# Designs tried in a protein design run: designed miniproteins, single chains, continued (2). Part 90

Each design is a single chain, and the fold is of that chain. pLDDT is the mean over its residues in the fold that is shown.

## One batch from the design tools (miniprotein)

Design m7117
Fold by ESMFold2-Fast:
Order: structure tokens, then C-alpha cells, then sequence
Structure m7117 (fold): chain A 95 residues (1-95)
């Protein structure tokens, strides 16, 4: 693989990750996960038979799925922190 090909794969992965961090649409998250799984299966079965374009798609959807998961975990943690604070305030107002 040439340095230019490796750079293209890295750029595709980074682009996907950044887009995934901004995207909270459940449908798009499911579609990205399915596409990543499909391309990953092809890679596992015959990596040498994949085109550079297919490898870029694999890198992109892997990045996008990772970004979406990170975004979801960060949002869930913030909600938990707020709920914990609300419970603590309610306990303090009763005691």
C-alpha cells in the first residue's frame, strides 16, 4: 500500500469519526453500523480482493460508528450527572 493510499484511508476514518460525533440520528447510526459490518465481513473473507474505494468506505464507516458511540456515551453520562444532582437536591430539601 502506498503512502498516498494510507493517507486517504486515514482521512476517510477521521472524516467519518468527526461526522459521527455530530450525528445523533438513531437511523443513521444503525445504517452506519450495518454498512461497517458488511464491509468488515468482506475484509475478513478476502482483504486482497477489496478495492481502495471499498477500503476507504470501511475506514469511513468504522470512524463514523466509533464517533456515534462516543457521542451517545458522552450524552448518557451528562444525563446521569444531571439526574444525580437533581436527586441530591431533592434529598437536601427533605432533610
Amino acid sequence: MTPEELERLAEAAEKGYKEGLENIDEKEAEEAAEKYAELLRKYRENPEGMSLEELEELAYYRGKALGMMKKAYEENKEELIEKVKEIQEKVRSIV
Scores: mean pLDDT 69

Design m7118
Fold by ESMFold2-Fast:
Structure m7118 (fold): chain A 55 residues (1-55)
Amino acid sequence: SAQAEALRRAVEIQVLGELIEIREKNKDLSEQHALGMQIAERARAELEAALAALA
């Protein structure tokens, strides 16, 4: 649906922004990786919950 598509794009843009900010603030690659994984997991769970609420 158009709502689901818009939600996915909004989450992707938000995650990209957060990943850029982490990269800028942290030079430790292992810390960047760990934080990126946490963001991805959170965003995935939130998106799945939001899409389920639309169904």
Scores: mean pLDDT 79

Design m7119
Fold by ESMFold2-Fast:
Structure m7119 (fold): chain A 61 residues (1-61)
Amino acid sequence: SDLEKVRLETKRLFLQIARDSELWLLEESGDGLSAEEQETMRRNIAILEEKIEEITKEIEE
């Protein structure tokens, strides 16, 4: 439905904003973060990217 598509597109937008915020923080704080903290942030980014891809596939179906 059109409403379902809008819901999915909106959810994807918020996930993209969250991903971009985490990427920005990692880039700005990189030298101030431990290797373990950087790895945790990279894992969080990967999870967000996976969720974005899942929603994108659902929209494109």
Scores: mean pLDDT 84

Design m7120
Fold by ESMFold2-Fast:
Structure m7120 (fold): chain A 86 residues (1-86)
Amino acid sequence: MASLQAEIDELEARVVALAKRAEQLDMSREEAQRIGQLINDAMAHILRARALLRQNAPESDIQAELDAARRSIREAERLLREVEAK
């Protein structure tokens, strides 16, 4: 279970870093809303993964939440890079 906890902590740190990067960028309202939604979606999946881990849920259920968080993080990172490249 230490490996799952470490994975959750790493993804949470990535989401926090993305949120801080987004705060430093001059974005349109539409860009800010889209990136913000992806960050919120990633955090919701991370919090769900933590709850499932505490409940001793199957690793497959925990990994499904972490995979969903990773997808949202990757999309947010992609959009932030596009904003930064302007």
Scores: mean pLDDT 86

Design m7121
Fold by ESMFold2-Fast:
Structure m7121 (fold): chain A 78 residues (1-78)
Amino acid sequence: MIEILRGTGEGVKPVLKKAAEYALRGENVRLFVGEKVYKKYKEELEILKNLGVEVILGEPTPEDFSEDTKLVGIASAP
């Protein structure tokens, strides 16, 4: 079952933490980030990429959801 988490402002860090937890378990994770979040959390996002998280600039479309994905995270500025 796909888990969907959206976070803005202070809610961004919980989304990044959940993405890391699933990636460390070997699960497939997609993380959609806005430009401001990408710039602010650049180092954390590079760590997540190294853990196997697919980091995508923008918003998800319905086509981005699949049964092989454990988490779709969405992190944007308010």
Scores: mean pLDDT 79

Design m7122
Fold by ESMFold2-Fast:
Structure m7122 (fold): chain A 77 residues (1-77)
Amino acid sequence: MAEKGDELVELGQMLEDIESATTDEEKQEVIDKALEKGLLTEEEVETLSLDELLKKIRERIEERARELVREIAEEQR
């Protein structure tokens, strides 16, 4: 997997993709990418709406990004 800095950049790009996604197709692309990164499960994709899935992705990205920023700051000491 990418280094923590690269992962943080990818998570930031996913947040931008969520905010810029205006069509169901664009939203589905974000969901597919989140599945590949383990931010969603197949069961969640089957049971939740597109908007609920995007909210879960955003929350999980924000949590993961906070952890990565903390770890990067600790490593740069």
Scores: mean pLDDT 77

Design m7123
Fold by ESMFold2-Fast:
Structure m7123 (fold): chain A 68 residues (1-68)
Amino acid sequence: MAPKKLSEEEARELARRQLRFVYRYSDGDEERIEAVAEQVKRELISRGIPEEEAERIVEEVLEEVRRE
C-alpha cells in the first residue's frame, strides 16, 4: 500500500481547522469557502488519503462547519 503519513482522524482535523478558519474569516463567502475546500481536498490526497475518502471527509466537515 502507499505510505500514509496522515491518518483519517488527522485528515478530518486538518480539514475542520482550515474550513472553520475560512468560514469565520471570509464572513460566509461561499466562493472562497468552496475554493479552500477544494484546496484542502487536494492537500489530503497529496498526503496519502484516497481521492474518494478525501472528498467525503471535506464534504462532511464542510457540512458540520456550516451547521454551526
Scores: mean pLDDT 77

Design m7124
Fold by ESMFold2-Fast:
Structure m7124 (fold): chain A 86 residues (1-86)
Amino acid sequence: MEHLKKALEYLEKAKKAAEEGDLEKAREYVIKAGLYVDKAKEEIGEETYKKIMEEIEKALEALRRGDAEKAIEYVEKAIKLVKEAL
């Protein structure tokens, strides 16, 4: 699953950016990860897609609030779900 592997790469980059306090860069990477999850939807199925996208949306909301700790938490949950789907 090439698209899901790309989603994982961007989620890992988002986590690193958020840990470094670069919330704008973290947001860019989370958005890119979501686009690749969208491309993988048919391969991973509706239920898995919804679970991953829920964590991505929560991460984006946390980033919008400037809450780096919560953003990292939700990105880590998305990473775990993506790894389980690979």
Scores: mean pLDDT 88

Design m7125
Fold by ESMFold2-Fast:
Structure m7125 (fold): chain A 85 residues (1-85)
Amino acid sequence: MTAEDLTPEQLIEGWRERRRLLAELAGMAAADVDPARLAEFAARYRVMAEALNATIGEELIAFDDEHNGSVTEEEVEEKVIELIK
């Protein structure tokens, strides 16, 4: 699948997965876990972020980061609709 084939629902789901991976990575870092396991999580996050960036995901990621990752699903949905217009 190319990033251009992503629907608004798929972009929102990608954002949810991003936040989930970031939360897991932050928890693992705080727990002083194996560096190899942290690298594996970081690689998974990077692949997901790169896939989203091939479309409007770059702006969506910037929007989430600008708000310190505290945006709601409703706010993300509104931003996705704005970017797709």
Scores: mean pLDDT 63

Design m7126
Fold by ESMFold2-Fast:
Structure m7126 (fold): chain A 91 residues (1-91)
Amino acid sequence: SALKKAQEELEKIKKEAEEKLKDEEVKKKAEEAKKLIEELLKLLRELGVDEETIEKGRRVLEEELYRAIAEDKIEELIKELEEAIKELKKK
């Protein structure tokens, strides 16, 4: 039951995100967020984070992107990713 509910919620979020991605401005912001996710993950690899943790983080960040699109929070996600990248670069 819990697995079915989690899958149904994720599918609902993805469908809502897909509708919003029909807007070219939303699509461009989503592509910007995707590039920042890849930059963050690459930086974590360079800092010695193991590949299993990177792949788990990728899945979590991809789900967060769908949620941000569905909730009109893409700009907030972009700022959060930019700050995370800046903090890691200081190390």
Scores: mean pLDDT 84

Design m7127
Fold by ESMFold2-Fast:
Structure m7127 (fold): chain A 92 residues (1-92)
Amino acid sequence: MSEREILLERLREILERVEELLPRAEELAKKGNKRGKVAVENLRTAEEMARDLIERLERGEELDPSVLWTRLAVAGGTVSLAEILIERAEKE
């Protein structure tokens, strides 16, 4: 499997996690929960980063692999932080 195929698969996994977590974060934010509001912001940021990278890769744009893996790690970490914030808020 090519590095590009692995990156695209991992970026799509990030988008799937955002789609699953975003309704939970939005429900918490609607109730005035501060962690829920921050989680929504983080999930939207991660979605935007993942979408940009997918679009650029699908266009055949040659990007520095180190930059690609760094941005993937940041996007994934941002989703993981949002998930922690959601879980903490739901236990209140």
Scores: mean pLDDT 86

Design m7128
Fold by ESMFold2-Fast:
Structure m7128 (fold): chain A 91 residues (1-91)
Amino acid sequence: SNDSQAAILRIHIEAAIDDVKKLGETNPDLAETAKLLEEGLKLVKEQAPKSEIEAVGDKAVAAAGKVSDRYKALAQEVKDRLLQMHDYLQK
């Protein structure tokens, strides 16, 4: 079901955020990335408009991109999963 797919995405998103949060202990831009991704997940759970989730996700990608292309790609993957989770919850 769409709810089951959203739940699976949530587990993967939360695990990825925890990984970024650990990296953020030694890097302030990754700490900001984790905070922004946590806000994005909160917006998805509250069923906020897709545009708000995209805007927060873009800020997270920009913050991670200040550190490396690898972390930028990781933040983009989490952003994409947040948007997909939103789409499952709206159906």
Scores: mean pLDDT 89

Design m7129
Fold by ESMFold2-Fast:
Structure m7129 (fold): chain A 68 residues (1-68)
Amino acid sequence: STARGQQLIAEGQKLIAEGERLKAEGMQMIKEAQDLQQILRGIATALRGIGLQFQGELLVQKGKQLLA
């Protein structure tokens, strides 16, 4: 339905924004890292952000398919 398609697009956009924020946080952690363990934690945070961005993009695509 049109309403469901619009809802999925909105939810997907929220996940993309959250993913971008986590990626930025992970990169900042890497820049501030004093040892390898802190670098690895920053990488893990950035990867979680990338995962959320991909999930958000999938929701946007599903929403667009419902509107087509």
Scores: mean pLDDT 89

Design m7130
Fold by ESMFold2-Fast:
Structure m7130 (fold): chain A 90 residues (1-90)
Amino acid sequence: LSPVVEELAERVAKALGISLETARELVVRALRLLGASPEPLSLPLIERAVEEAGRELGLSEEQIRKAAGILRRFYVTDPAALEAAIAAVA
């Protein structure tokens, strides 16, 4: 697994109080949705991808908002690392 996927999964698990397995599934699903999108990578696209992945996994609206915040902050900090993680899970 990508080191970026594991780092994001750990941050999401801690922030949401969910299992690392569920957090990893959320991150991987969100990144796959981003890679499948014809739209260029953006903060609103990341938010929509996390929302879709979170709903499928039965997460609450509050949990989804927190997870989206984590992925958006990661993108702002290191966009190249997020793009590499998207490619790694495609």
Scores: mean pLDDT 87

Design m7131
Fold by ESMFold2-Fast:
Structure m7131 (fold): chain A 97 residues (1-97)
Amino acid sequence: SVISFEDIVQFMLDTVLSVLPEEERELGELLVQATIGGSSDILKQAGFTDEQVEEALRRLEEAGHTELAELMRRSISGEISDPAERLELLEELYRSS
């Protein structure tokens, strides 16, 4: 079966929301969107600080999702500027999970 964009989004959402506390659900959902978009803009518009974002990513690392947290961090910081490259890296991570 071909991996869809929706499969990758659902994988990230399920993983992030399984780790973050219920009160951080909005932060978790916006972290997934920021990763896809390759920018922190959506997080900043919602009023989340860089410290809150980094703490959420650390929770993912502590839960054993180190590769996902690192890919999310690099995507949100704009290090992976090509949308096609970000999607390819996320698809490879999904396949390895």
Scores: mean pLDDT 86

Design m7132
Fold by ESMFold2-Fast:
Structure m7132 (fold): chain A 60 residues (1-60)
Amino acid sequence: SPLEKLAAQNEAAARELEAKIAEMKAQNSTDPREQTLLLFLEFVLESTRYVTERLREKLA
């Protein structure tokens, strides 16, 4: 279904964001710009997970 496809796409995007966040955390940057970007990416990841969970609820 279209919702299953959208959920799968969002899950893939979340995995890519998780990998990027993990990479940035491993670099342990003290640059305020990098720290701000990390916070933004964590917010985007949380939002992506929220949408995916809501889509999965509708598919169950």
Scores: mean pLDDT 84

Design m7133
Fold by ESMFold2-Fast:
Structure m7133 (fold): chain A 61 residues (1-61)
Amino acid sequence: SSARSARLLELAATAPLSPRQRAILRLSAQGYSLREIQRRLGLSAGELHEAVVAIAEVQAA
């Protein structure tokens, strides 16, 4: 939704995230799936999982 995309872009711009985590949020806001993001950014499954957990912690704060 537009609201979800706007929220993800806000987090990418303002939250204390790494460049990798910001790239994941921006691509998610554009409608890419986690699998497509993993492929596009060249991430391992472990690297993607670590980044998603870190983003979830920031969203919970």
Scores: mean pLDDT 78

Design m7134
Fold by ESMFold2-Fast:
Structure m7134 (fold): chain A 73 residues (1-73)
Amino acid sequence: MNQAGKLVGEQTAETLRRLAELLADTPEAEKYLKQAEEAEEIARNPNVTIDQVLKLLQLRQEAEAKLAEVEAA
C-alpha cells in the first residue's frame, strides 16, 4: 500500500481505539478494539484489494459517526 493508504488505515485504527477507550466500561469496547486491529492489518498489507479499501472506508465512516454520538452524549 502507498503512504497515503497506510496513513488512512492507521488513522482509522486510532479512531477505533479511542472509541474502545471511551466505551471501556461497555461490551462494545471489545468490538471496536477488534475493528482497530482489522484496520491496522489492512494498513500493513502492501497488496490491499479494492474490497479491503472499501471495508476500511466503511469502518472509518462508522467509527466517526459513533465517536460523534459518544461526544454529543
Scores: mean pLDDT 77

Design m7135
Fold by ESMFold2-Fast:
Formats: sequence, C-alpha cells, structure tokens
Structure m7135 (fold): chain A 90 residues (1-90)
Amino acid sequence: EFEKLLEEIDKLEVEARKDGTRENYEKAMERIKKLIDEFEKKNPLTDEQKAVIEERLKRFEERFDTNLWVADKLIEIGDEIDAELAARRA
C-alpha cells in the first residue's frame, strides 16, 4: 500500500535526522530511492503519488541543507573550538 511506503520514508528521514550528518542523509536518500523503485515494480505509481513522493524528498533535502544538517554541523564545529580552547587553558 502507498501509505506504508510513505511511512517507511518518514521513518528513514527521522533516523537520518538523529545523527544529522551529510553521510547519513545520503545513505537515507539511497535507501528511500531503492524502496520507491521496488514498490513501483509491483505497484505502478500514479502521477499524483509521484508528486507526493517528490514533495517529501524535496522537503527532506531542504531540511538537511538549510535547517537540520547545517545547524548540526555548526554546533559540532563550535564544540570542537570550545574543546580546543579549554585544552589550551591547561
């Protein structure tokens, strides 16, 4: 069922967001594309269903580029700087 496909996509997005890395994002996208391809082989997708999938993938990409992944990367860099400064004080 198409709804189960969307649920699996959502689960993979949530799991990728937990670690917030570009590598995890790329792996999640690869797995999502494979799931879509496997589903389409058994159940041809309508144009409407394809549009829903495309919109979800676009939002996932935007979140990693502008909100989630960039923010997480900036926090990581800040933590590394703070650790280096603390080490220099000793």
Scores: mean pLDDT 70

Design m7136
Fold by ESMFold2-Fast:
Structure m7136 (fold): chain A 88 residues (1-88)
Amino acid sequence: MPEQLLFAVSGEVKNPGDYKIPKDTNLQDILNKVGFPSKIIPGTLTITASDLPKTTTISQTVYFEDGSEGKLTITPTEDGYQLHYEKT
């Protein structure tokens, strides 16, 4: 099995594009690499890349330290996942 997953990132983020991410990386750490306008509240995203569903699109709410929130849509692909972030 590949040690890394491909994350294709789109939406209202600082650095959209394709990322190769170790499969045991926490979702919050992936999002910190991509960059958001505000800092994510530590410990609110405890799921790892390997724990993401392989066949079903999911939505995650992201909570920021400034009190704002956004919606993250995670869609499985053949090589990993597509992440789409939208500010609410």
Scores: mean pLDDT 75

Design m7137
Fold by ESMFold2-Fast:
Structure m7137 (fold): chain A 71 residues (1-71)
Amino acid sequence: SEEEARAKAEEAAKLAKEGKKLLAKGTREDILKGIGYILRAIGLLIELALNGFHELAEAAAKAGGLDFTPP
């Protein structure tokens, strides 16, 4: 469970970073892909927070460059 939570946090951070890179490119195709990555990252962060891993979710959001505070 803890190892699984850590893996999800790492995945969320990676997805957020890739999403932000795509948004920075500014083409419609890249923006749509970037939004998809960021939404998936947010979903993972919410899942972590709801399962009691608030601190881990917050750290992953920050590592991924998201101005997002888990619920």
Scores: mean pLDDT 82

Design m7138
Fold by ESMFold2-Fast:
Structure m7138 (fold): chain A 90 residues (1-90)
Amino acid sequence: SLVRATAERVIKRAEETIREAQEALDNVEKESVEKLKNIAGRARSAYEAAKQASEMMRAVGDEELAKQAEEVARQAEEAAKRLEEAVKKK
């Protein structure tokens, strides 16, 4: 299914973005404000994409992929908020 393949791609990209966000947070003292803002924006985009993927997977009855998309959406939103907070403190 094209819909399923799209959701899997979104989940994979979101996981990659979450990983990058966590690495930036682990090294927040060494990262520039510009880089933190850029990663926060990408984490926000990953959240929106993963949320849409979750809704799409639910609509086609794929509960496992919907749940996976919901979880990466939650992680992406959390990462974005933490990065935005880190930017405010620099």
Scores: mean pLDDT 88

Design m7139
Fold by ESMFold2-Fast:
Structure m7139 (fold): chain A 85 residues (1-85)
Amino acid sequence: DLEEAIELFKEAIEYAKKGDLEKAIEKLQEGALLAIKALEKQKRYDLVEEVKKLAREAIEALAKGDTEKAIEKLEKMIKLAEEAK
């Protein structure tokens, strides 16, 4: 469900802001999986590829300690999911 994915991305942002990178990545991956499943059911494969790209970039940013860039990518995933529901 895209709404559930949005809430998970919001939780990932809050954990990233707290410096809990493990929880941020966990919530990000869970949200991305739900978003991908919902978009595949809608046959929006272009959006599936965009979510995969943004999730990869967010995880890379978190791994490098670039919290600001990770939050930017998470906010883009939230916007994409809001527009797709």
Scores: mean pLDDT 88

Design m7140
Fold by ESMFold2-Fast:
Structure m7140 (fold): chain A 77 residues (1-77)
Amino acid sequence: ADVEKANAIMKEAVEEAEKILEPLSEEEKRKAMDRAEQAALRAYIDALDAGASVVEAARKAAEAFIKTAREEAEKAK
């Protein structure tokens, strides 16, 4: 149940990031997605290390993913 919820949260974050990055070229979008994934992984590990549940860690990862996607879209201007 928790793993399924965590996967759903991350899937929604990826879909939102793809919408944010839609105006970018395929190469810029790929690089932005890679950076967003790295930020999300860091947030996820940090949250788990702090004692968060898998679902709570996934929410923190999703926040970092979307934030990084927005920052990368802004840099591409």
Scores: mean pLDDT 85

Design m7141
Fold by ESMFold2-Fast:
Structure m7141 (fold): chain A 86 residues (1-86)
Amino acid sequence: MQEVLDRVRELVKQGKPDEAIDLTVEEVKRLAAQGRTSLAANLAAEAVKIFIEHGQVEAAQRLIDRLRELGLDEAAKVAEWVLKNS
C-alpha cells in the first residue's frame, strides 16, 4: 500500500493527475478482487488526501467518479466522504 501511495504522490507532484488516478483505480480494483474491500477503500481515501494536499480537488472528484463507474461503491463512498470532510 505505502509503495502505491508514494507513486501516486510522485505522479501528482509531476503534474500527471490522470496517471495517478489510473494507478489508484488499478490497485483499488485489484485489492477489491482479492476480497480486501477495507484495504481498497483505505487506499482510495489516502489517494484523495494526496490529491487535496496538492490542490487537485477536480482530480480527486474524477477518481471518485471513476470508482463509481467501475462498481467499486465502497471505495467511492469512503473517498467521497474524505473529499467532503477535508
Scores: mean pLDDT 87

Design m7142
Fold by ESMFold2-Fast:
Structure m7142 (fold): chain A 100 residues (1-100)
Amino acid sequence: VEKAQETLRNVVEGLEDKIKELAKKLSKEEQEKVNKLLEEFKKKVEEVIKKKLPKEEMQKELIKLLEEFKEKLKEVIKDPKIKEEAEYAIDTAIDKIKEW
C-alpha cells in the first residue's frame, strides 16, 4: 500500500532529523561516522521498502535494521547522554513501526 510506505518513510525521516540534531553536539570525527552510518541505514531501508514485502515481513526487516543501526551508533557515540538520547530515538521509531 503506497500510503503505508509513506508512513514508514516519515518515521525514518523523523529519526534522521533527530539523529542529525544529536550529531551536531558530537566531535567532528564522531559526526562524520554517525552521518555515514545514517546514510548506510537509509539505503538499506529503501532496499527493504522496494521489496514490497507483506506488512509483517516489512515490520520485521525494518525493526532488524533499526536494532542494527542502534548497536552501530552505540559503538561510535562516546558521550553517555547523547548515546542514551540516540537509543531512545531509535526505540521510539521501532515502536512506531510496530504500531504501523
Scores: mean pLDDT 82

Design m7143
Fold by ESMFold2-Fast:
Structure m7143 (fold): chain A 90 residues (1-90)
Amino acid sequence: SEDLLRYRILTVIASLGQSEGSNTVTISLKFLATASGTSVPTVSRTLRDLERQGLVKVDYKSSKITLTPKGLERLRELAERLGLPDPLTG
């Protein structure tokens, strides 16, 4: 499911951001793919789609990803719709 993959990717970014006290995290595509349970080509394509939707901002040169407020809202909507945990509330 594309929604499940988007949930996993956004959850990894949000959880790292919470741990670091920032909405911007330094993460490689390889690590993001492994943490999300997918491949680098798949995470790259999905991340581009999330960026196109304004849910994340990506600096590929520095391997930095920023979760936008819209991205956080979408993550919470996906969590509720899929019956999965909100990574920021417990």
Scores: mean pLDDT 83

Design m7144
Fold by ESMFold2-Fast:
Structure m7144 (fold): chain A 84 residues (1-84)
Amino acid sequence: DQVDKKAAVEFHFQIGKIQLDQMIQQLSDQGSSRLTIFNQYVSIFRDSLNYVIRYYGVDYSSMSEWANQQLDDLTARLTAQINA
């Protein structure tokens, strides 16, 4: 049902969030290239997340809006940490 499908998307988002949080710790040694590398990973994760939303057959418009907003918020927070 819609609740189970949303839970599956949320689970995939949480796993991706953990991976992005771990990556930012490792990027401290990358110097001027770290933001470029981070943006490439965010792009890959966004594509993967949108694929998962479509795959589970959830309401794409509402779930995509929610998931992309969550990723945008996370990306802004992590970008601020990279630039600190």
Scores: mean pLDDT 68

Design m7145
Fold by ESMFold2-Fast:
Structure m7145 (fold): chain A 69 residues (1-69)
Amino acid sequence: ARSGKDAILAASGGARRVSAEQGVRGLVAAGFSEATARALVRHAQRLFPEAGDVLSVEQLVRGAGLAGG
């Protein structure tokens, strides 16, 4: 099985930073519903308000709770 981070990176074409819409698509590719993916992107934006309209894949993964620990 691919890790959530690897699935998001694959869906983003290997991009290190993604728009909110690309983040939603990456999370859907990782197995989340579109509604859940949008909620997780919004949560990541609340955790990293300095990121504005563009999130790093790392910020998205951590905000979505996909980084274990």
Scores: mean pLDDT 69

Design m7146
Fold by ESMFold2-Fast:
Structure m7146 (fold): chain A 51 residues (1-51)
Amino acid sequence: SEVVAGLDPILQPYVRDGRLALERIPAIKAAIQDRGITDPAEQRAVIEEFL
């Protein structure tokens, strides 16, 4: 999604081997929320796009 593409530079520090580091979920959610995505379902969808 375009939302995922717009978050790519923000989430790069949490990417390992091309996937999001699941142990960093609280920090990843905070980074997503800082971009104005506060709905839990949308945050989950963004995280799943990087899995």
Scores: mean pLDDT 67

Design m7147
Fold by ESMFold2-Fast:
Structure m7147 (fold): chain A 68 residues (1-68)
Amino acid sequence: SSLLEKLEAILAQMPSMSEEEAREAMREALRLLQKEFPQITARTEELILGMSKDAQIEAMKGLLEDAR
């Protein structure tokens, strides 16, 4: 639950961030997820980080739902 709480806090702040800040926040969130969910590969990270901020937010919502 503490992992999900941290990720949800990052997700909640992303809409107010710049594109660069949101990308950095997403990269950190993906590293946290990868520690417990090794199926989230470096390839998945590369694909998500290549998306727009809005698409990254939606991808994060999907990953959090799958992690529950």
Scores: mean pLDDT 78

Design m7148
Fold by ESMFold2-Fast:
Structure m7148 (fold): chain A 55 residues (1-55)
Amino acid sequence: SSLAEKQIALTEEEIANLRKAIEEEKDPDVRAQLEKSLKGLENQKASLQASLAAS
């Protein structure tokens, strides 16, 4: 459980950093790529949280 909780925390930090990068990015093509990466991290976090809740 502690390993899963640590991985969720690290994923939350990555999401926060990526959201900041998206807000600062002025190139719409680069922003779209960052938004796709953000979606991937959000899905990863949701999967980790679901696995932890099911345990």
Scores: mean pLDDT 85

Design m7149
Fold by ESMFold2-Fast:
Structure m7149 (fold): chain A 81 residues (1-81)
Amino acid sequence: MKELEEKIKKELEEAVKNNKQLTEEELEAFLKGDYEKLSKPLLHALINKYLLEGDYEKAREIAEFYGDEKGIEVVDRFIEA
């Protein structure tokens, strides 16, 4: 499971380095459940953010909306760890 944490941290670091942080507007849209306003890279960054914070339920909800079976698997493994 440590390998998963290291991968998530690295992906988050790359997202911050190559992309802008999630804005307040994007976070507000997420809190309202309006995921269609979020791009896929931002959804990935948000999933990683919530995984690092230990909010696995929100991370999984976003992964399900994203439709990324691999992302859902990663979240589920993190919950089981």
Scores: mean pLDDT 60

Design m7150
Fold by ESMFold2-Fast:
Structure m7150 (fold): chain A 71 residues (1-71)
Amino acid sequence: SRFEKMQQALDYADQILATRRAQSRAAADALLRQKVAEMGISAELLVQTAYTEDEERGLVLYEMADLKAQE
């Protein structure tokens, strides 16, 4: 469902933020690329999800949306 896809994107955003804190920006960017390639969510839905989230999560979701739009 739409809700399940949004929740998955939020879970992935949290994983990416945790990787930025624990490892590096480069490691987090690699994980972001991997998760975007695996997910079946549209760039438009990622942007909509980002709009209702805090700044840190929102920025990650916008980065995911930008990359997804380039597919």
Scores: mean pLDDT 82

Design m7151
Fold by ESMFold2-Fast:
Structure m7151 (fold): chain A 77 residues (1-77)
Amino acid sequence: MSPEDERLRALAAAGAPKEEIRELFDEMVYRGIRDLIDAVVDVLVKRGAITPEEAQALRDELLKKLDEEYEKWKKSR
């Protein structure tokens, strides 16, 4: 499991407040999607589908979209 998954389990086992567990879960989701974006962009560069410069621009666009969608997602709850 990821370090965040282990920490989430440890907090739940210790009887941590639900709000604290929720905030950690939200952070884990955000980080997981961000890491996936980085991994996909890196694969595209390695495969020669895009240049490193295009990869940086794409990463910036995707991270901006992630931030916008993550804020909407948090507000919808």
Scores: mean pLDDT 73

Design m7152
Fold by ESMFold2-Fast:
Structure m7152 (fold): chain A 66 residues (1-66)
Amino acid sequence: SIEDLELPEGWVLETDANGNPIVRSKYSRLRFRLDQVPEQYLTTPEEEVVDPIDEGVELLREVIMK
């Protein structure tokens, strides 16, 4: 299920009032619907995590940037 999604620190999985899963950043103003996030992020995005991250969005950016 979507709740099994591994989110980096600073990212939270929420459910919209309509029941749509949404991924939002805690300390950033970024938010994406789970349907708009790359599938690679939904599986395992920690393969490229090497540097200290101030915001979880850094991990998401690396996954989104294709």
Scores: mean pLDDT 57

